# Ledger of designs, part 61: designed miniproteins, single chains

Each design is a single chain, and the fold is of that chain. pLDDT is the mean over its residues in the fold that is shown.

## One batch from the design tools (miniprotein)

Design m2242
Fold by ESMFold2-Fast:
Structure m2242 (fold): chain A 99 residues (1-99)
Amino acid sequence: VVERLRALSPEERARLDDLGAKAFIEASKYSKNKEEVRQKAIEILQKRGYSREEAELALAAFDLGIATLKAAMDSVAEHGPEDREARQAAFDARLAELL
């Protein structure tokens, strides 16, 4: 899945992340269990005409977006908001592990 995400353009990844995020948010109204929410998000996307593979790719893009945000937050927590160079280096190292 990560290899397919890496093969996409930044615009395509952003589009899938947005698609996955919107489906996940809508699905979260139906359950508080993470696995049930993910399954419901796939069902919502399939009802909108996406294949299961496309729905899973969109949710994977959203998961990567969340992991990227967490990496940024962890970098701020580690080095603080004012140490921009140390924070950027820590973020870049974490992002390299995700991609």
Scores: mean pLDDT 76

Design m2243
Fold by ESMFold2-Fast:
Structure m2243 (fold): chain A 75 residues (1-75)
Amino acid sequence: MTAEEIFEKGKEYALLGIGKFAAGDYEEAIKYFEKAIEYFQKVVEEYPDSKYVPEAKKLIEEAKAAIEEAKKKLA
């Protein structure tokens, strides 16, 4: 897969996570955000010179924040 294809898959999982969060499915939202982080991290680690790296790093931090908010909803 290209860096672009991996980055786009990360975005797809992040959007699924947002949808589950909006629906109140916080456990499923966490799983999708964790999957999004996995793909964004792959861009950062395997394609470090890619133009997608700065945005992937930003989206990892945003997904981590979303996971923490979802965890607060489950507590």
Scores: mean pLDDT 89

Design m2244
Fold by ESMFold2-Fast:
Structure m2244 (fold): chain A 62 residues (1-62)
Amino acid sequence: SAEAEANARAAERAAEAGDAAGAGVLGYQSMILSGDKEAGRRASQAAARGDAAGAAEYGKQA
């Protein structure tokens, strides 16, 4: 959906800014909108451990 795409792009921008927590939240929202629960959960887990790049990557997959 357009909302899932927008959230994935926002997660990528947050990770570029070094905001791992923000990237994880946006990845989780993308998961809810797209239904890809595995990718969204991986994004949230990456954010929890401070992995901004990983959070954005999994958020894009959701």
Scores: mean pLDDT 66

Design m2245
Fold by ESMFold2-Fast:
Structure m2245 (fold): chain A 68 residues (1-68)
Amino acid sequence: SGLLKLIGLALRFMGIEGIEAKIVGENEIVATAEPGHEKRLEELAEELKKDPDFEVELRGNELIVRLK
């Protein structure tokens, strides 16, 4: 289900040094990069954009991921 996919993504982000992740709605996760870790967030954004189930926005040090 979509919810399990979001939970899996949140757990993945929590395992990454310098990245904080928060579920902010039923279909949305926001991941925030600590200073000096923005490149890692950019790499994650490019990977996640390849998944057709996700709508991905990168805004400075924040990565916003929504289920379509």
Scores: mean pLDDT 81

Design m2246
Fold by ESMFold2-Fast:
Structure m2246 (fold): chain A 63 residues (1-63)
Amino acid sequence: MEEKRKKAEELFKKGMEYLKQGKVDEAIRYFEEALKLYEEVDPGSVRAALAAINLALAKRIKE
């Protein structure tokens, strides 16, 4: 489980980096994968909630 949490953190960080670069489609993909992993290791956690919020914001920017 620890390895999945670490991977989720890496993916979330990459999503934030792409979002800052204006690469919204790439950011969405990374946030979706990060959220999936966070939900697997600790469903309903603050980390999962943050990934979901950033995913929703990225999707709204794309629209």
Scores: mean pLDDT 80

Design m2247
Fold by ESMFold2-Fast:
Structure m2247 (fold): chain A 56 residues (1-56)
Amino acid sequence: SLSEEERKELLELIGQILRAIGDILDAEWAGDEEKKKEAQKKLEELIKKLREFEEK
């Protein structure tokens, strides 16, 4: 099981992922391809961190 600090880190990570998804959607609706690419890169990095938590 996860420690209290690991649970806090996981919740913060999930929050960041949700925000990155929101940023992608906002950029898509605005037609801002550069912001969309930046948000997608951030999401990919956050998903990698989430996978590391799953492997613990």
Scores: mean pLDDT 82

Design m2248
Fold by ESMFold2-Fast:
Parts: structure tokens; sequence; C-alpha cells
Structure m2248 (fold): chain A 64 residues (1-64)
């Protein structure tokens, strides 16, 4: 996905630690929005959150 590619590019340009920090911050922002969302908007946000979590997992595996 475009989201995953953006974090991979950030890791290449600024390093893995910076990319991991950024994706964690983005996850926290989406999680903070979830209680205020309902219906389709909440489902879209939950789906996006899964993509962000997958991007984080991939970056953390590359750090090992």
Amino acid sequence: SLIEKEYQNLAKTKGLDEAIKKVKEDIERIEALLPSLSGVARQVAEHELEIYRKALEKLEKEKK
C-alpha cells in the first residue's frame, strides 16, 4: 500500500528508528479518533489502523 511505501521511504531517508516513531505517532492519532467515529467512517478508520499496524510490524522486523 502507499502507506507502507511511505514508511519504508522514511526508513531509507531518516532511518528505521525515525520511521518506527512516526508510524507509532500516526497509530495513536487514529486510535484517538475512533471513539468519535461511527458507521462507515469508523470501519474505514479501523481498516486504516490495521494497515498502519502492519507497517509497524514490518519495520520492527527489519530492525531485528
Scores: mean pLDDT 82

Design m2249
Fold by ESMFold2-Fast:
Structure m2249 (fold): chain A 73 residues (1-73)
Amino acid sequence: FEEYLKKAQEELRKALEALAAGDWAAAEEHLAKAAEYFRKALFAKLGDTEEARELAERFEATLRAQLAALQAA
């Protein structure tokens, strides 16, 4: 769990660096990787359950919505 969270945080950091550089494509790619590692962290802690899938989907949707809002602003 902790190790996947650390990888998710590292990918989020790279996404923020890409955003600061104006590289939206790289930011989206790193955001997707962060969501993938977060999903793996949830599965490691909760198992392959409905709850873990729902939390992972909501996390990914939230990150994508935030990125879209920043692009629109």
Scores: mean pLDDT 75

Design m2250
Fold by ESMFold2-Fast:
Structure m2250 (fold): chain A 82 residues (1-82)
Amino acid sequence: MKERIDAAIEALRFVADELEKRGQKETAELVRKYIDKARELAKQGKYDEAVETIAQALFDLAKRGEFDLVEEAVRRINELLA
């Protein structure tokens, strides 16, 4: 479980950095807040809540039309867990 959460957090960090490069600073800041929350929950051993937080981040990205970054995040998570 921790390995999956760590992989997802790494993928979201990539997404936040890419959003900043695209000038989408508000969306990047939103993703970073989700990363911080997921990390805090994982430190407390609340892995289910950390997973829910990561899922919410991906959902909010999709709602904002960032489908390419959602796809890239999922691809990176799968690569890190291979």
Scores: mean pLDDT 83

Design m2251
Fold by ESMFold2-Fast:
Structure m2251 (fold): chain A 77 residues (1-77)
Amino acid sequence: SNALKKARELADRLAQAVEDGDFETARKLTPELGKALAKVSGVEQVALTMHILAAGFDAGREEEAAELVREILKQAE
């Protein structure tokens, strides 16, 4: 679906920003991803947010990634 494609593209960009330690870019993408996630299923929301948490774990920035995921999910309500 178009909504899922958009959410995946934004999640991939945000995960890359987290891996690069570019949390300024990740924070800018947060409201866009939250808005896109509001249009996809709960299972898809979990999968995409876990992808971002995994990127944070790999970068050694789990706490910042978890904070971003909380804000993304808040925007998806």
Scores: mean pLDDT 85

Design m2252
Fold by ESMFold2-Fast:
Structure m2252 (fold): chain A 75 residues (1-75)
Amino acid sequence: SPEEEARRARLEAEIDRVKLELSILMNDPSLTPEEKERLQALLQKLDEARKNGAPLDVLESLIREAREEIERVKS
């Protein structure tokens, strides 16, 4: 449906923004190796989900997981 297509487009744009935030954060030299590994794993999961055309609920769940990790690392 047009609504579903619009939602997918919004989620894909959100993934691009979250991936950019993760990439910037990973360049912080104060992060632990474990924190960097978690951020890298999230980047990979987001890339794979988008490439494989994952269901919208899966994309939303991964975006939420990535945002939670970004907030945790920034705290």
Scores: mean pLDDT 86

Design m2253
Fold by ESMFold2-Fast:
Structure m2253 (fold): chain A 80 residues (1-80)
Amino acid sequence: ALEEIKELAVEILVEAGFPRELAEKLAELALAGKELSEEEKKELEEALAKADMAAYKAALADPEVVARAEELAARLEAAA
């Protein structure tokens, strides 16, 4: 269940223009993330700052990407 949610998160991030290795790391941080430490939050912010922000912003403007992100958030909440 959580592994399937992680794979969905990776797919969303890859479609948003993130390299797969970075997408996998971000998905792992997000799924660990009901208890993200301050250091993990900083690492996530640094990873996002280094990403292709133009591609990322374009993906966030896509209603389908937003809908999938909302579905992922709902599944993470239900898995708690």
Scores: mean pLDDT 61

Design m2254
Fold by ESMFold2-Fast:
Structure m2254 (fold): chain A 62 residues (1-62)
Amino acid sequence: GSLSEEFRKKLQDYLEELAKKNPELARKIADLVLNMEVQGKSEEEIIKELEKIDPELAKYLK
């Protein structure tokens, strides 16, 4: 796939913690990333879109 193991692990770790506090936002982010990956978007493009929803996640993934 176009996404690295490091990117996937960082995203999974972050979303696991986020889901404990805000499960709706965690699901929204997971769905967005899945949709963008299916479209063949790069890690940089995904981070740019995530910055609009969760700037802290985008910073963590950089």
Scores: mean pLDDT 85

Design m2255
Fold by ESMFold2-Fast:
Structure m2255 (fold): chain A 68 residues (1-68)
Amino acid sequence: MSAEQRELAVRVLTETLGVPREVAEEVVRLVAEEGDEERAIELLERAGVPRSSARAAVEVVRLLAAEG
């Protein structure tokens, strides 16, 4: 994943889900660098995001990571 794609993913997560930037950055790291989608979903749920929204957001990050 490029730095530009990573910044885009962080911004989409912060703007769409209202999570803090540090949470968005950790979600991107878990999905793009570790492939740990379930842990990323759990982190978003702990930040107040419903599981269905968290799963959709993680899928978007996974697709962006696969492109870069």
Scores: mean pLDDT 82

Design m2256
Fold by ESMFold2-Fast:
Structure m2256 (fold): chain A 68 residues (1-68)
Amino acid sequence: SNAERLKELAEELSKDPRFEVELVGDDTLVITNHGSVTSLIGLALRIIGDYPDLEVTIEGNTITVKAK
């Protein structure tokens, strides 16, 4: 399920000190970037490539990943 995939992604990203990760409900992941703009864009592109069925939005230093 998308909820399980988002939980797995959250656990993986929480190991990286550049990112603060919050799971909102079972369908939305909010990632705050404490690294460079390159790390933000690189992560967003990686998620888009690995999870093409998820909605990825970038607002400032925040990436929001949502199940459709």
Scores: mean pLDDT 83

Design m2257
Fold by ESMFold2-Fast:
Structure m2257 (fold): chain A 65 residues (1-65)
Amino acid sequence: SEADALLARAEAHLAEAERLLREGRVDEANKHMDKAQDDAVRLLLMGHEAAARALGARMREIKAL
């Protein structure tokens, strides 16, 4: 489904953002965070609130690194 594809893509971007942030590559990590945020917003607009909230929580965890 479109929702499954958006979720998988957002999760992949967040995994890459975490890796880049741990390497000190902040600007590159932020680009992946922005892409994940776009997918999370799209999921929210489609009514997938739980998935969007889970992505938001993960983004906050990564930003706290």
Scores: mean pLDDT 90

Design m2258
Fold by ESMFold2-Fast:
Structure m2258 (fold): chain A 91 residues (1-91)
Amino acid sequence: MELSEEELREIYDVITNGRVDKAERVFALLDENGDGVINGGEFYRVMTRVSAVAPQPWSLEQIAQMFLKADKDGDGVIDLEEFIAYVKENA
C-alpha cells in the first residue's frame, strides 16, 4: 500500500529516536508485500521517501549504511528481530 506522509514521519521518528515500542508497526509499513522480511528494494524506496519529509534528509550512502547495519547476517533482507535490534541501537 502507498505510505502516507504521517506514516513516513513515524518511520523517521522510530529510527532516529529508537522508539522500540513502535518498531513492529513500522516494520509492517516497510514490509510492503507482507512476507515477513524487508528486502533492499523495499527499504531503499521507503527510506528515500522518508528522507524527503525528514528535517535533515538522509543521503543515499546513509540509507545504504542503515540497511547494512540492520541486515546483521548479510542475507540481503531484514527480519523483525534484526529491525528491533537496529532500532534499539539508535535509542
Scores: mean pLDDT 79

Design m2259
Fold by ESMFold2-Fast:
Structure m2259 (fold): chain A 66 residues (1-66)
Amino acid sequence: EKEKKLEELKKKIDEGLAQMDALERQHVRAILDAPDSDAVARQGEAEMAAFRKKLNDEAKKLLDEI
């Protein structure tokens, strides 16, 4: 079952990276379209940081199980 845990980790990382890329592109567009880009940029950074933390925490749990 160690191999199964490694596959889950790899899949979660690949999916997380794809989601982060999509989210980053969305935030860049939102900033460019916003009349107040500073506020939008700060919100986007906070959302990206929260997503990164969640992904990292989930990856650490899987690693601990290996």
Scores: mean pLDDT 75

Design m2260
Fold by ESMFold2-Fast:
Structure m2260 (fold): chain A 95 residues (1-95)
Amino acid sequence: SHMARAETIAQLREDIEVYEKALELAKKKNASPVVIEALETMLEGLRQALADAEAGAPVSQVTAKHVGAVLRAIGIATEDPEAAEEFRKLLEEAK
């Protein structure tokens, strides 16, 4: 559906803005390297998903790529419980 694609693209753009703000806050606050890596990994995945969506890839493929990016970022952020909590707080502040 053209409408489902437009909604997916809009959501990806909003998510990218939140994570870009979170990454800038992380750098400004000298967040742990693990948190910065998790945010950069998420942004790379979201930007790839957006590019695929804009190129006309199926919404299911875009969703799978987005989920993959989230799982990779969570994996990085949860290597240390302190880093996981820092990551969460930065995302809440960025919203």
Scores: mean pLDDT 82

Design m2261
Fold by ESMFold2-Fast:
Structure m2261 (fold): chain A 51 residues (1-51)
Amino acid sequence: MSEEARKEYELGKELLAQGKLDEAREHFVRALRLDPSYVEALRALGEISQL
């Protein structure tokens, strides 16, 4: 897992907590682009799609 992917994931989590769903989704997608095996980012995208 790269440091950049982790930073994108953490930013996405912060945005999700603020209700900024579209911005949060973009950061989770960026995390997956940097590390396709980032299962936490995959789960976060699944959670957004269920909202």
Scores: mean pLDDT 80

Design m2262
Fold by ESMFold2-Fast:
Structure m2262 (fold): chain A 55 residues (1-55)
Amino acid sequence: LKVLELLLKDESAPVRLGAAVALGKIGSEEAKKVLEKALEEEESDQIKEVIRATL
C-alpha cells in the first residue's frame, strides 16, 4: 500500500491513474483511506473521477 500511496503523488498522470486503479482493485479499508486522501490532493478531474468511482 505505501508504494501505491507514493505513486498517487507522482508527477506523471498515467502513473497516478494506475495507482488509483490498483488501490481500487485491492478494495481494503486501508486502500479506501489512501484513495480518499489522494482525492483531496489530486489536480486532474479525470483522475479524481476514477478515484470517486473506486470509493
Scores: mean pLDDT 78

Design m2263
Fold by ESMFold2-Fast:
Structure m2263 (fold): chain A 70 residues (1-70)
Amino acid sequence: ETAAEVRAALDAYIDSLVKRLKELGYSDEDIEKFRKELQAFVDEQVAAGKSLDEAFIAFNKKAVELVEKL
């Protein structure tokens, strides 16, 4: 897969998580911080040349850690 494909897949996943956090009643401020931190993490994974599977595993771990701190 290309770096663009990896980024697109993870960006779609971030959008899905953001929708769920809104449904759960988290503040717009907390959701925006969550989105920005995950976007920065995705950029790091893409820049590191990770496969989609590797990036997805790392992303899921990071997303769980960030949600726990909301």
Scores: mean pLDDT 80

Design m2264
Fold by ESMFold2-Fast:
Structure m2264 (fold): chain A 88 residues (1-88)
Amino acid sequence: MTREELAERLREVADKAAQYVSPETAERIRKLADEAVEALRAGDYDRALQAVSEIYNLVLSDPNVPEELRQEIARLLAEVGRLKEAAR
């Protein structure tokens, strides 16, 4: 997955997760997704990894979020880690 494809997929998955959580948590997820996308485009993989990790923790704490969506966010987190490794 390219950096741009990852950014697009992250926005899509974050928007889906936001539909299952409280409005306050949804706004936090969207803000973190925007931060992660900006970080990915800037090549700041540490900031991107932190933001996606926070989204993952928020999604894990909400029982209304489908397991498939939690697994997708986990895959995106792993892909950010892979891009960080490849950038060395």
Scores: mean pLDDT 83

Design m2265
Fold by ESMFold2-Fast:
Structure m2265 (fold): chain A 67 residues (1-67)
Amino acid sequence: HMGGGGILPAGATVEQVEANLRAVRDKTLANARAAGYSDEELAQLESRLDEAIATNVAWHKEQEAAA
């Protein structure tokens, strides 16, 4: 699962959550590229990671909006 980080303190903004997830995503893609993944495989992985990030960010936005 792509939500394993979860190290943001209480009061973390949606922007910080997104930035943190993007940093993890970028590192994952860089590691995959270094490991010999093709551009096609990287594009597919990036799409999946972007969807996971969007879902996580949306969940945090819903929590803020529901407050």
Scores: mean pLDDT 75

Design m2266
Fold by ESMFold2-Fast:
Structure m2266 (fold): chain A 92 residues (1-92)
Amino acid sequence: SSSLRRAATLFTAAGILYVAGEIELERGNEEEALKSYKAAVENLLEALDHAPASDFSEKELERMREIAEKALELDPENEAAKELLKRVEEAE
């Protein structure tokens, strides 16, 4: 379905943004890393709006958790990252 294709595209985009954030963090650019992690979280929340969590594999849900937790390490008050973590935990 178009919704599943949209969800897959958003999940892939989030993965790319997460890797970009990891590279920036290794370079000492915490602010740029956080921007990339926040963008990844936003893409994953949108993906979950297009497909239920049950349409994602255990590995994909684990990746979403990893990204949410990483964003929260740099910004513990990030509501979008907290929401993503909650939605993933409810699916597991």
Scores: mean pLDDT 87

Design m2267
Fold by ESMFold2-Fast:
Structure m2267 (fold): chain A 82 residues (1-82)
Amino acid sequence: NEDAENAIKKELLDLLKKENKDSLTKEELIEYIEKTFPPGLQEAAIKAVEEFFEEKKKDKVEKEDIPELAKKLAEAISKHIL
């Protein structure tokens, strides 16, 4: 789970850096999941993203939000691979 969390965190930070952006929208995060996650894990990962945006009451995820989002995504997918 910690290895998955660290991998997701790195990928999200790299996505921000590649796009020269300070934040990621919900749509951009869903695209990331659809591109990088196996089909069987995409639904759980998308749900985790939706829950994160609802809990934080934000329209965008900023660099400082990425560690918490990565943890939530890793926890969501771990329930399917355990």
Scores: mean pLDDT 78

Design m2268
Fold by ESMFold2-Fast:
Parts: C-alpha cells; sequence; structure tokens
Structure m2268 (fold): chain A 82 residues (1-82)
C-alpha cells in the first residue's frame, strides 16, 4: 500500500512538472506533493493524506488534471495503508 502510494505521488510530481500551468501554481503543487511523500516515508499516514489532499485541490484549481488524477490514486493508496 505505501509503495503504491509513493509511486502515485511520484507520478503526480511528474505530471505537475509537465503541466501547462503558471510556474507559481506548479511550485505550490510540487511542494505539497513533496511534503506528502516525506510524511508517507516517515509512516505519518494521516499527515501524508492531508498534504496529498491539499496538492489535489491545488492541482484541480490550476487545471493540472493529470496530476490531480494521480493524487486521487495516491490518497486512495494511503487510506488503504493507514
Amino acid sequence: AIEEALKYLEEAKKAAEEADIPEEEKKMILEAVEEAKKAAEAGKLELAIAYAERAKELAERAGAEEAAKYLEKAIEALKKAK
């Protein structure tokens, strides 16, 4: 479960980096994804979910549809890991 979540967070990061969105919005999404990844690696699953949900909200508002899709998958995987 956690390995799968980390995979989806990495895919979300790549999708956000490739998204045609303003650089400032891209930076905010990438920072939230990185915090989610760090929390997940530390076993802080509730914190990881919170950061991933923030990253998804930012991605949806910015129109980074592919990143938002991977973040939803990451959130689902994190919830299964608990």
Scores: mean pLDDT 85

Design m2269
Fold by ESMFold2-Fast:
Structure m2269 (fold): chain A 97 residues (1-97)
Amino acid sequence: MIEEVEKRLKEAGVDESTIKAVKRLLENAEYAIKNLPPEEAIFELEVWSALVTIVLTIAANDALKRGETEKAEKIREVRDWVLAWLDGQIEELRKKA
């Protein structure tokens, strides 16, 4: 997942610092799922879902300002895909809590 997210954001023309930020958020999410108590992991994933939404919405809006409508749509697709994955992980953690 992280490698595919990085690839798609690069193809959409997202800057390297933004891609690194998203990658770190996803790495932190994987760490929390494996190592934290379920309740703490859920809280962390909810915070990172909010941060991913903000970061990728800004990136999509920047693409729109450049007239790159197709790239903006691809960034939103990646955002929604990441958010769907995080929601799925939260649901699995709730079953273990």
Scores: mean pLDDT 86

Design m2270
Fold by ESMFold2-Fast:
Structure m2270 (fold): chain A 77 residues (1-77)
Amino acid sequence: KIEEALELVEKALAYLDAGDVGSARFYVAKARQLAIEAGLEQVAKLLDEAIRYLNAGDLDKARKLIEEAKALLEKEL
């Protein structure tokens, strides 16, 4: 559940740091779906916004939103 979403967010950040935006986007999208299923509305919104910034090429904003989602997921553990 929350642990799985956190692992996916961590993978997304690792791929983003490696310059693999496509893989990062894939893992953000999967984490977002898990957040929706778990009723984590704020996490889902942050990840949805991160996907929009990844698509726009604004990697700095995308990273910030993914890190904010990670922090919220860690507080749920």
Scores: mean pLDDT 86

Design m2271
Fold by ESMFold2-Fast:
Structure m2271 (fold): chain A 86 residues (1-86)
Amino acid sequence: MEAAERVREAAEAGDVERVRELLREILATGDVEAALEAARAAAETGNPEAARVAIETALAIKARNSEETARAVGVVILAIGEILDA
């Protein structure tokens, strides 16, 4: 969970650019589970800009992967929605 921890720290600091960079780096590794976990961590900080970047990342994963991955992405998007709706 080291990648998710780094993303959480950047989001808590309000560094949205760093959040976007870290999520892009994780996506480039091909580790979908790590990318989804990191996106969730960003959203959990309560930063709306970080949550938006997390949703963008989740949607990009959904567009490129299997039905099983699409279901996992759906769960993450729903969780992010709950955070944004308060």
Scores: mean pLDDT 72

Design m2272
Fold by ESMFold2-Fast:
Structure m2272 (fold): chain A 89 residues (1-89)
Amino acid sequence: MKFAEEIPEEIKERIKELRERLKRLEEEMETLSKEEQKKVAPLLTSAQMLIIAAEVSASLGDLEAARQSLEAAEELLREAEELIREAKA
C-alpha cells in the first residue's frame, strides 16, 4: 500500500532537473583543486540527500515536504555553482 499512487509531473521534472544539475556540478568539481573540492563536496552531498528525501516524501504523499526538500537542494546547488565559478576565475 502506498500513501500516494502518483507523483505530480511538476515534482518529477524538478527532481530530474536537479539530478542532472548535480551531475554537471560533480563533473565540474573534479576539475578543481583538492582544497576547492573540500568546499564544494559537502554542498553536493547534502543536495543529493535532499533530492532523495524529496523522492521519498513524494512517494509517501507528503508533497509539501517534497517541495521543501527540493527548494533546499536548489539553494545548495546554487551555492556550489558560485564556489565552482569563483574557483575557475
Scores: mean pLDDT 83

Design m2273
Fold by ESMFold2-Fast:
Structure m2273 (fold): chain A 69 residues (1-69)
Amino acid sequence: MSQAVRDEAEISVYLLAAVVYLLLGDYDKAIEYAQKAIDLAQKSNLPPDVKQNLIDAAQDIIAEAKARQ
């Protein structure tokens, strides 16, 4: 497995965790995992469009969590 494939999988797991915590009302953890997804996406060698889509998804989760807290 290449580093890019591992990074995509790890980012996806962080985004899933962020969504689950958001649905549970744990907004602090939703923000934490969304930030981890952004950090890994920014450090990754993923194509720019894929990277931006993942960052946008994570930012939407952060915005929703902040609006709800």
Scores: mean pLDDT 84

Design m2274
Fold by ESMFold2-Fast:
Structure m2274 (fold): chain A 90 residues (1-90)
Amino acid sequence: MEEYRKKAEEYKKKAEEAEKKGDYEKAGEYYYKAGEYYKKAGELEEAIEAYEKAAEAFRKVGTEEAKKKALEAEINAGVLQLEMAVKKVF
């Protein structure tokens, strides 16, 4: 899983750079990819954070397509957060 973690970190850095630039569409796409790779690496907390940041970035874009991408990212974060909550308290 080393490869997936490294790719996730790379996309997270790209997302942060795009966000600083004000390129919220690219920031959303990069955060979403970081979330996917963190999930594949088993880094669930990092995956949740990345998906939530992707949703936030897409909401700032304001197009209907971006709103759909934001919803998808938020659903992915919520599912992982629920799985972690169940694992931690039960």
Scores: mean pLDDT 84

Design m2275
Fold by ESMFold2-Fast:
Structure m2275 (fold): chain A 120 residues (1-120)
Amino acid sequence: SEIDKLIEEIKKTDPSDIDKLVEIANRFLELIDAGKITPEQAVKLIETLLEKALKSKDPEAQRVIVRLVGELVDAAIEKGILTPEQLRRVIEKLREFGKKHPELQAEVDRLIARLEAALA
């Protein structure tokens, strides 16, 4: 599928190639807006971007990638793509990510709060 090809493109992209990651994330935002992404694909995309942040050696690049995750999360919530189970799964993954990367805790906490609000 186009979604799986874009996820593979993220996996192949160097974590320092922020312009390429932004380009791919914008394509995913278009697909979310068009209703062309499944909940499982949205979770896989979020997980793949968080893995890219973990592999980055540049704190500024890590912050940009976490911001892209936030934009994708907001779009998925707005379109009602994520089920309550998938919202809880993403929250759990973000909590583990923030625990391992306290330097990104503020950005992670903001994303968790947004996801928790979507569960209410």
Scores: mean pLDDT 80

Design m2276
Fold by ESMFold2-Fast:
Structure m2276 (fold): chain A 66 residues (1-66)
Amino acid sequence: MVTEEEITAAMGEIYYGLGLYLLEKKKDPKEAAELFEKAAELFREAGDEEGAERAEENRRKALELA
């Protein structure tokens, strides 16, 4: 069965994916940055350092486009 950490990481992946969608398809970098920030927080809470770094990297890129 999934752990609380796995569920939290899955939520992070959902926010991350939505952030990518807004950045790539809708061209809404400000909203994408907010979603990446939430994803990074969820990944860190879950102990997923790679996911958090990935989300923070994309958050920084989105902010540069905003």
Scores: mean pLDDT 80

Design m2277
Fold by ESMFold2-Fast:
Structure m2277 (fold): chain A 59 residues (1-59)
Amino acid sequence: GSMAHQLLLRGIALKLRGIGLILDGELTGNQEMIEQGERLMREGDRLIAEADAIIAREA
């Protein structure tokens, strides 16, 4: 459904932002940025898992 597609895209966007923060944090030695990126990665994974569950229910 459209909700599953929106959750998937949002999850992917959060993971990409998270990767960027982790990379920048590693390059600059900014531990807070790494931790923020890790939180975004986990939230992205959660949204993707929710999207997958919705798709499985619609099958």
Scores: mean pLDDT 87

Design m2278
Fold by ESMFold2-Fast:
Structure m2278 (fold): chain A 55 residues (1-55)
Amino acid sequence: GSAEEAGRLAGELARDQGLSEEQVEKASRLAEKLVRTQGLSALEAAIRAVEEVLK
């Protein structure tokens, strides 16, 4: 579903940005949560999750 897709996209984006595996997993989990709780699109959730992990 959209949550699983968001997690996958966030993981790929985080890896492309050179983030650690721990940060990649955190971004994926956060993206899934954003879809499930806020109804964001998979792409929007993925971008926001990676931005949050970079802070």
Scores: mean pLDDT 84

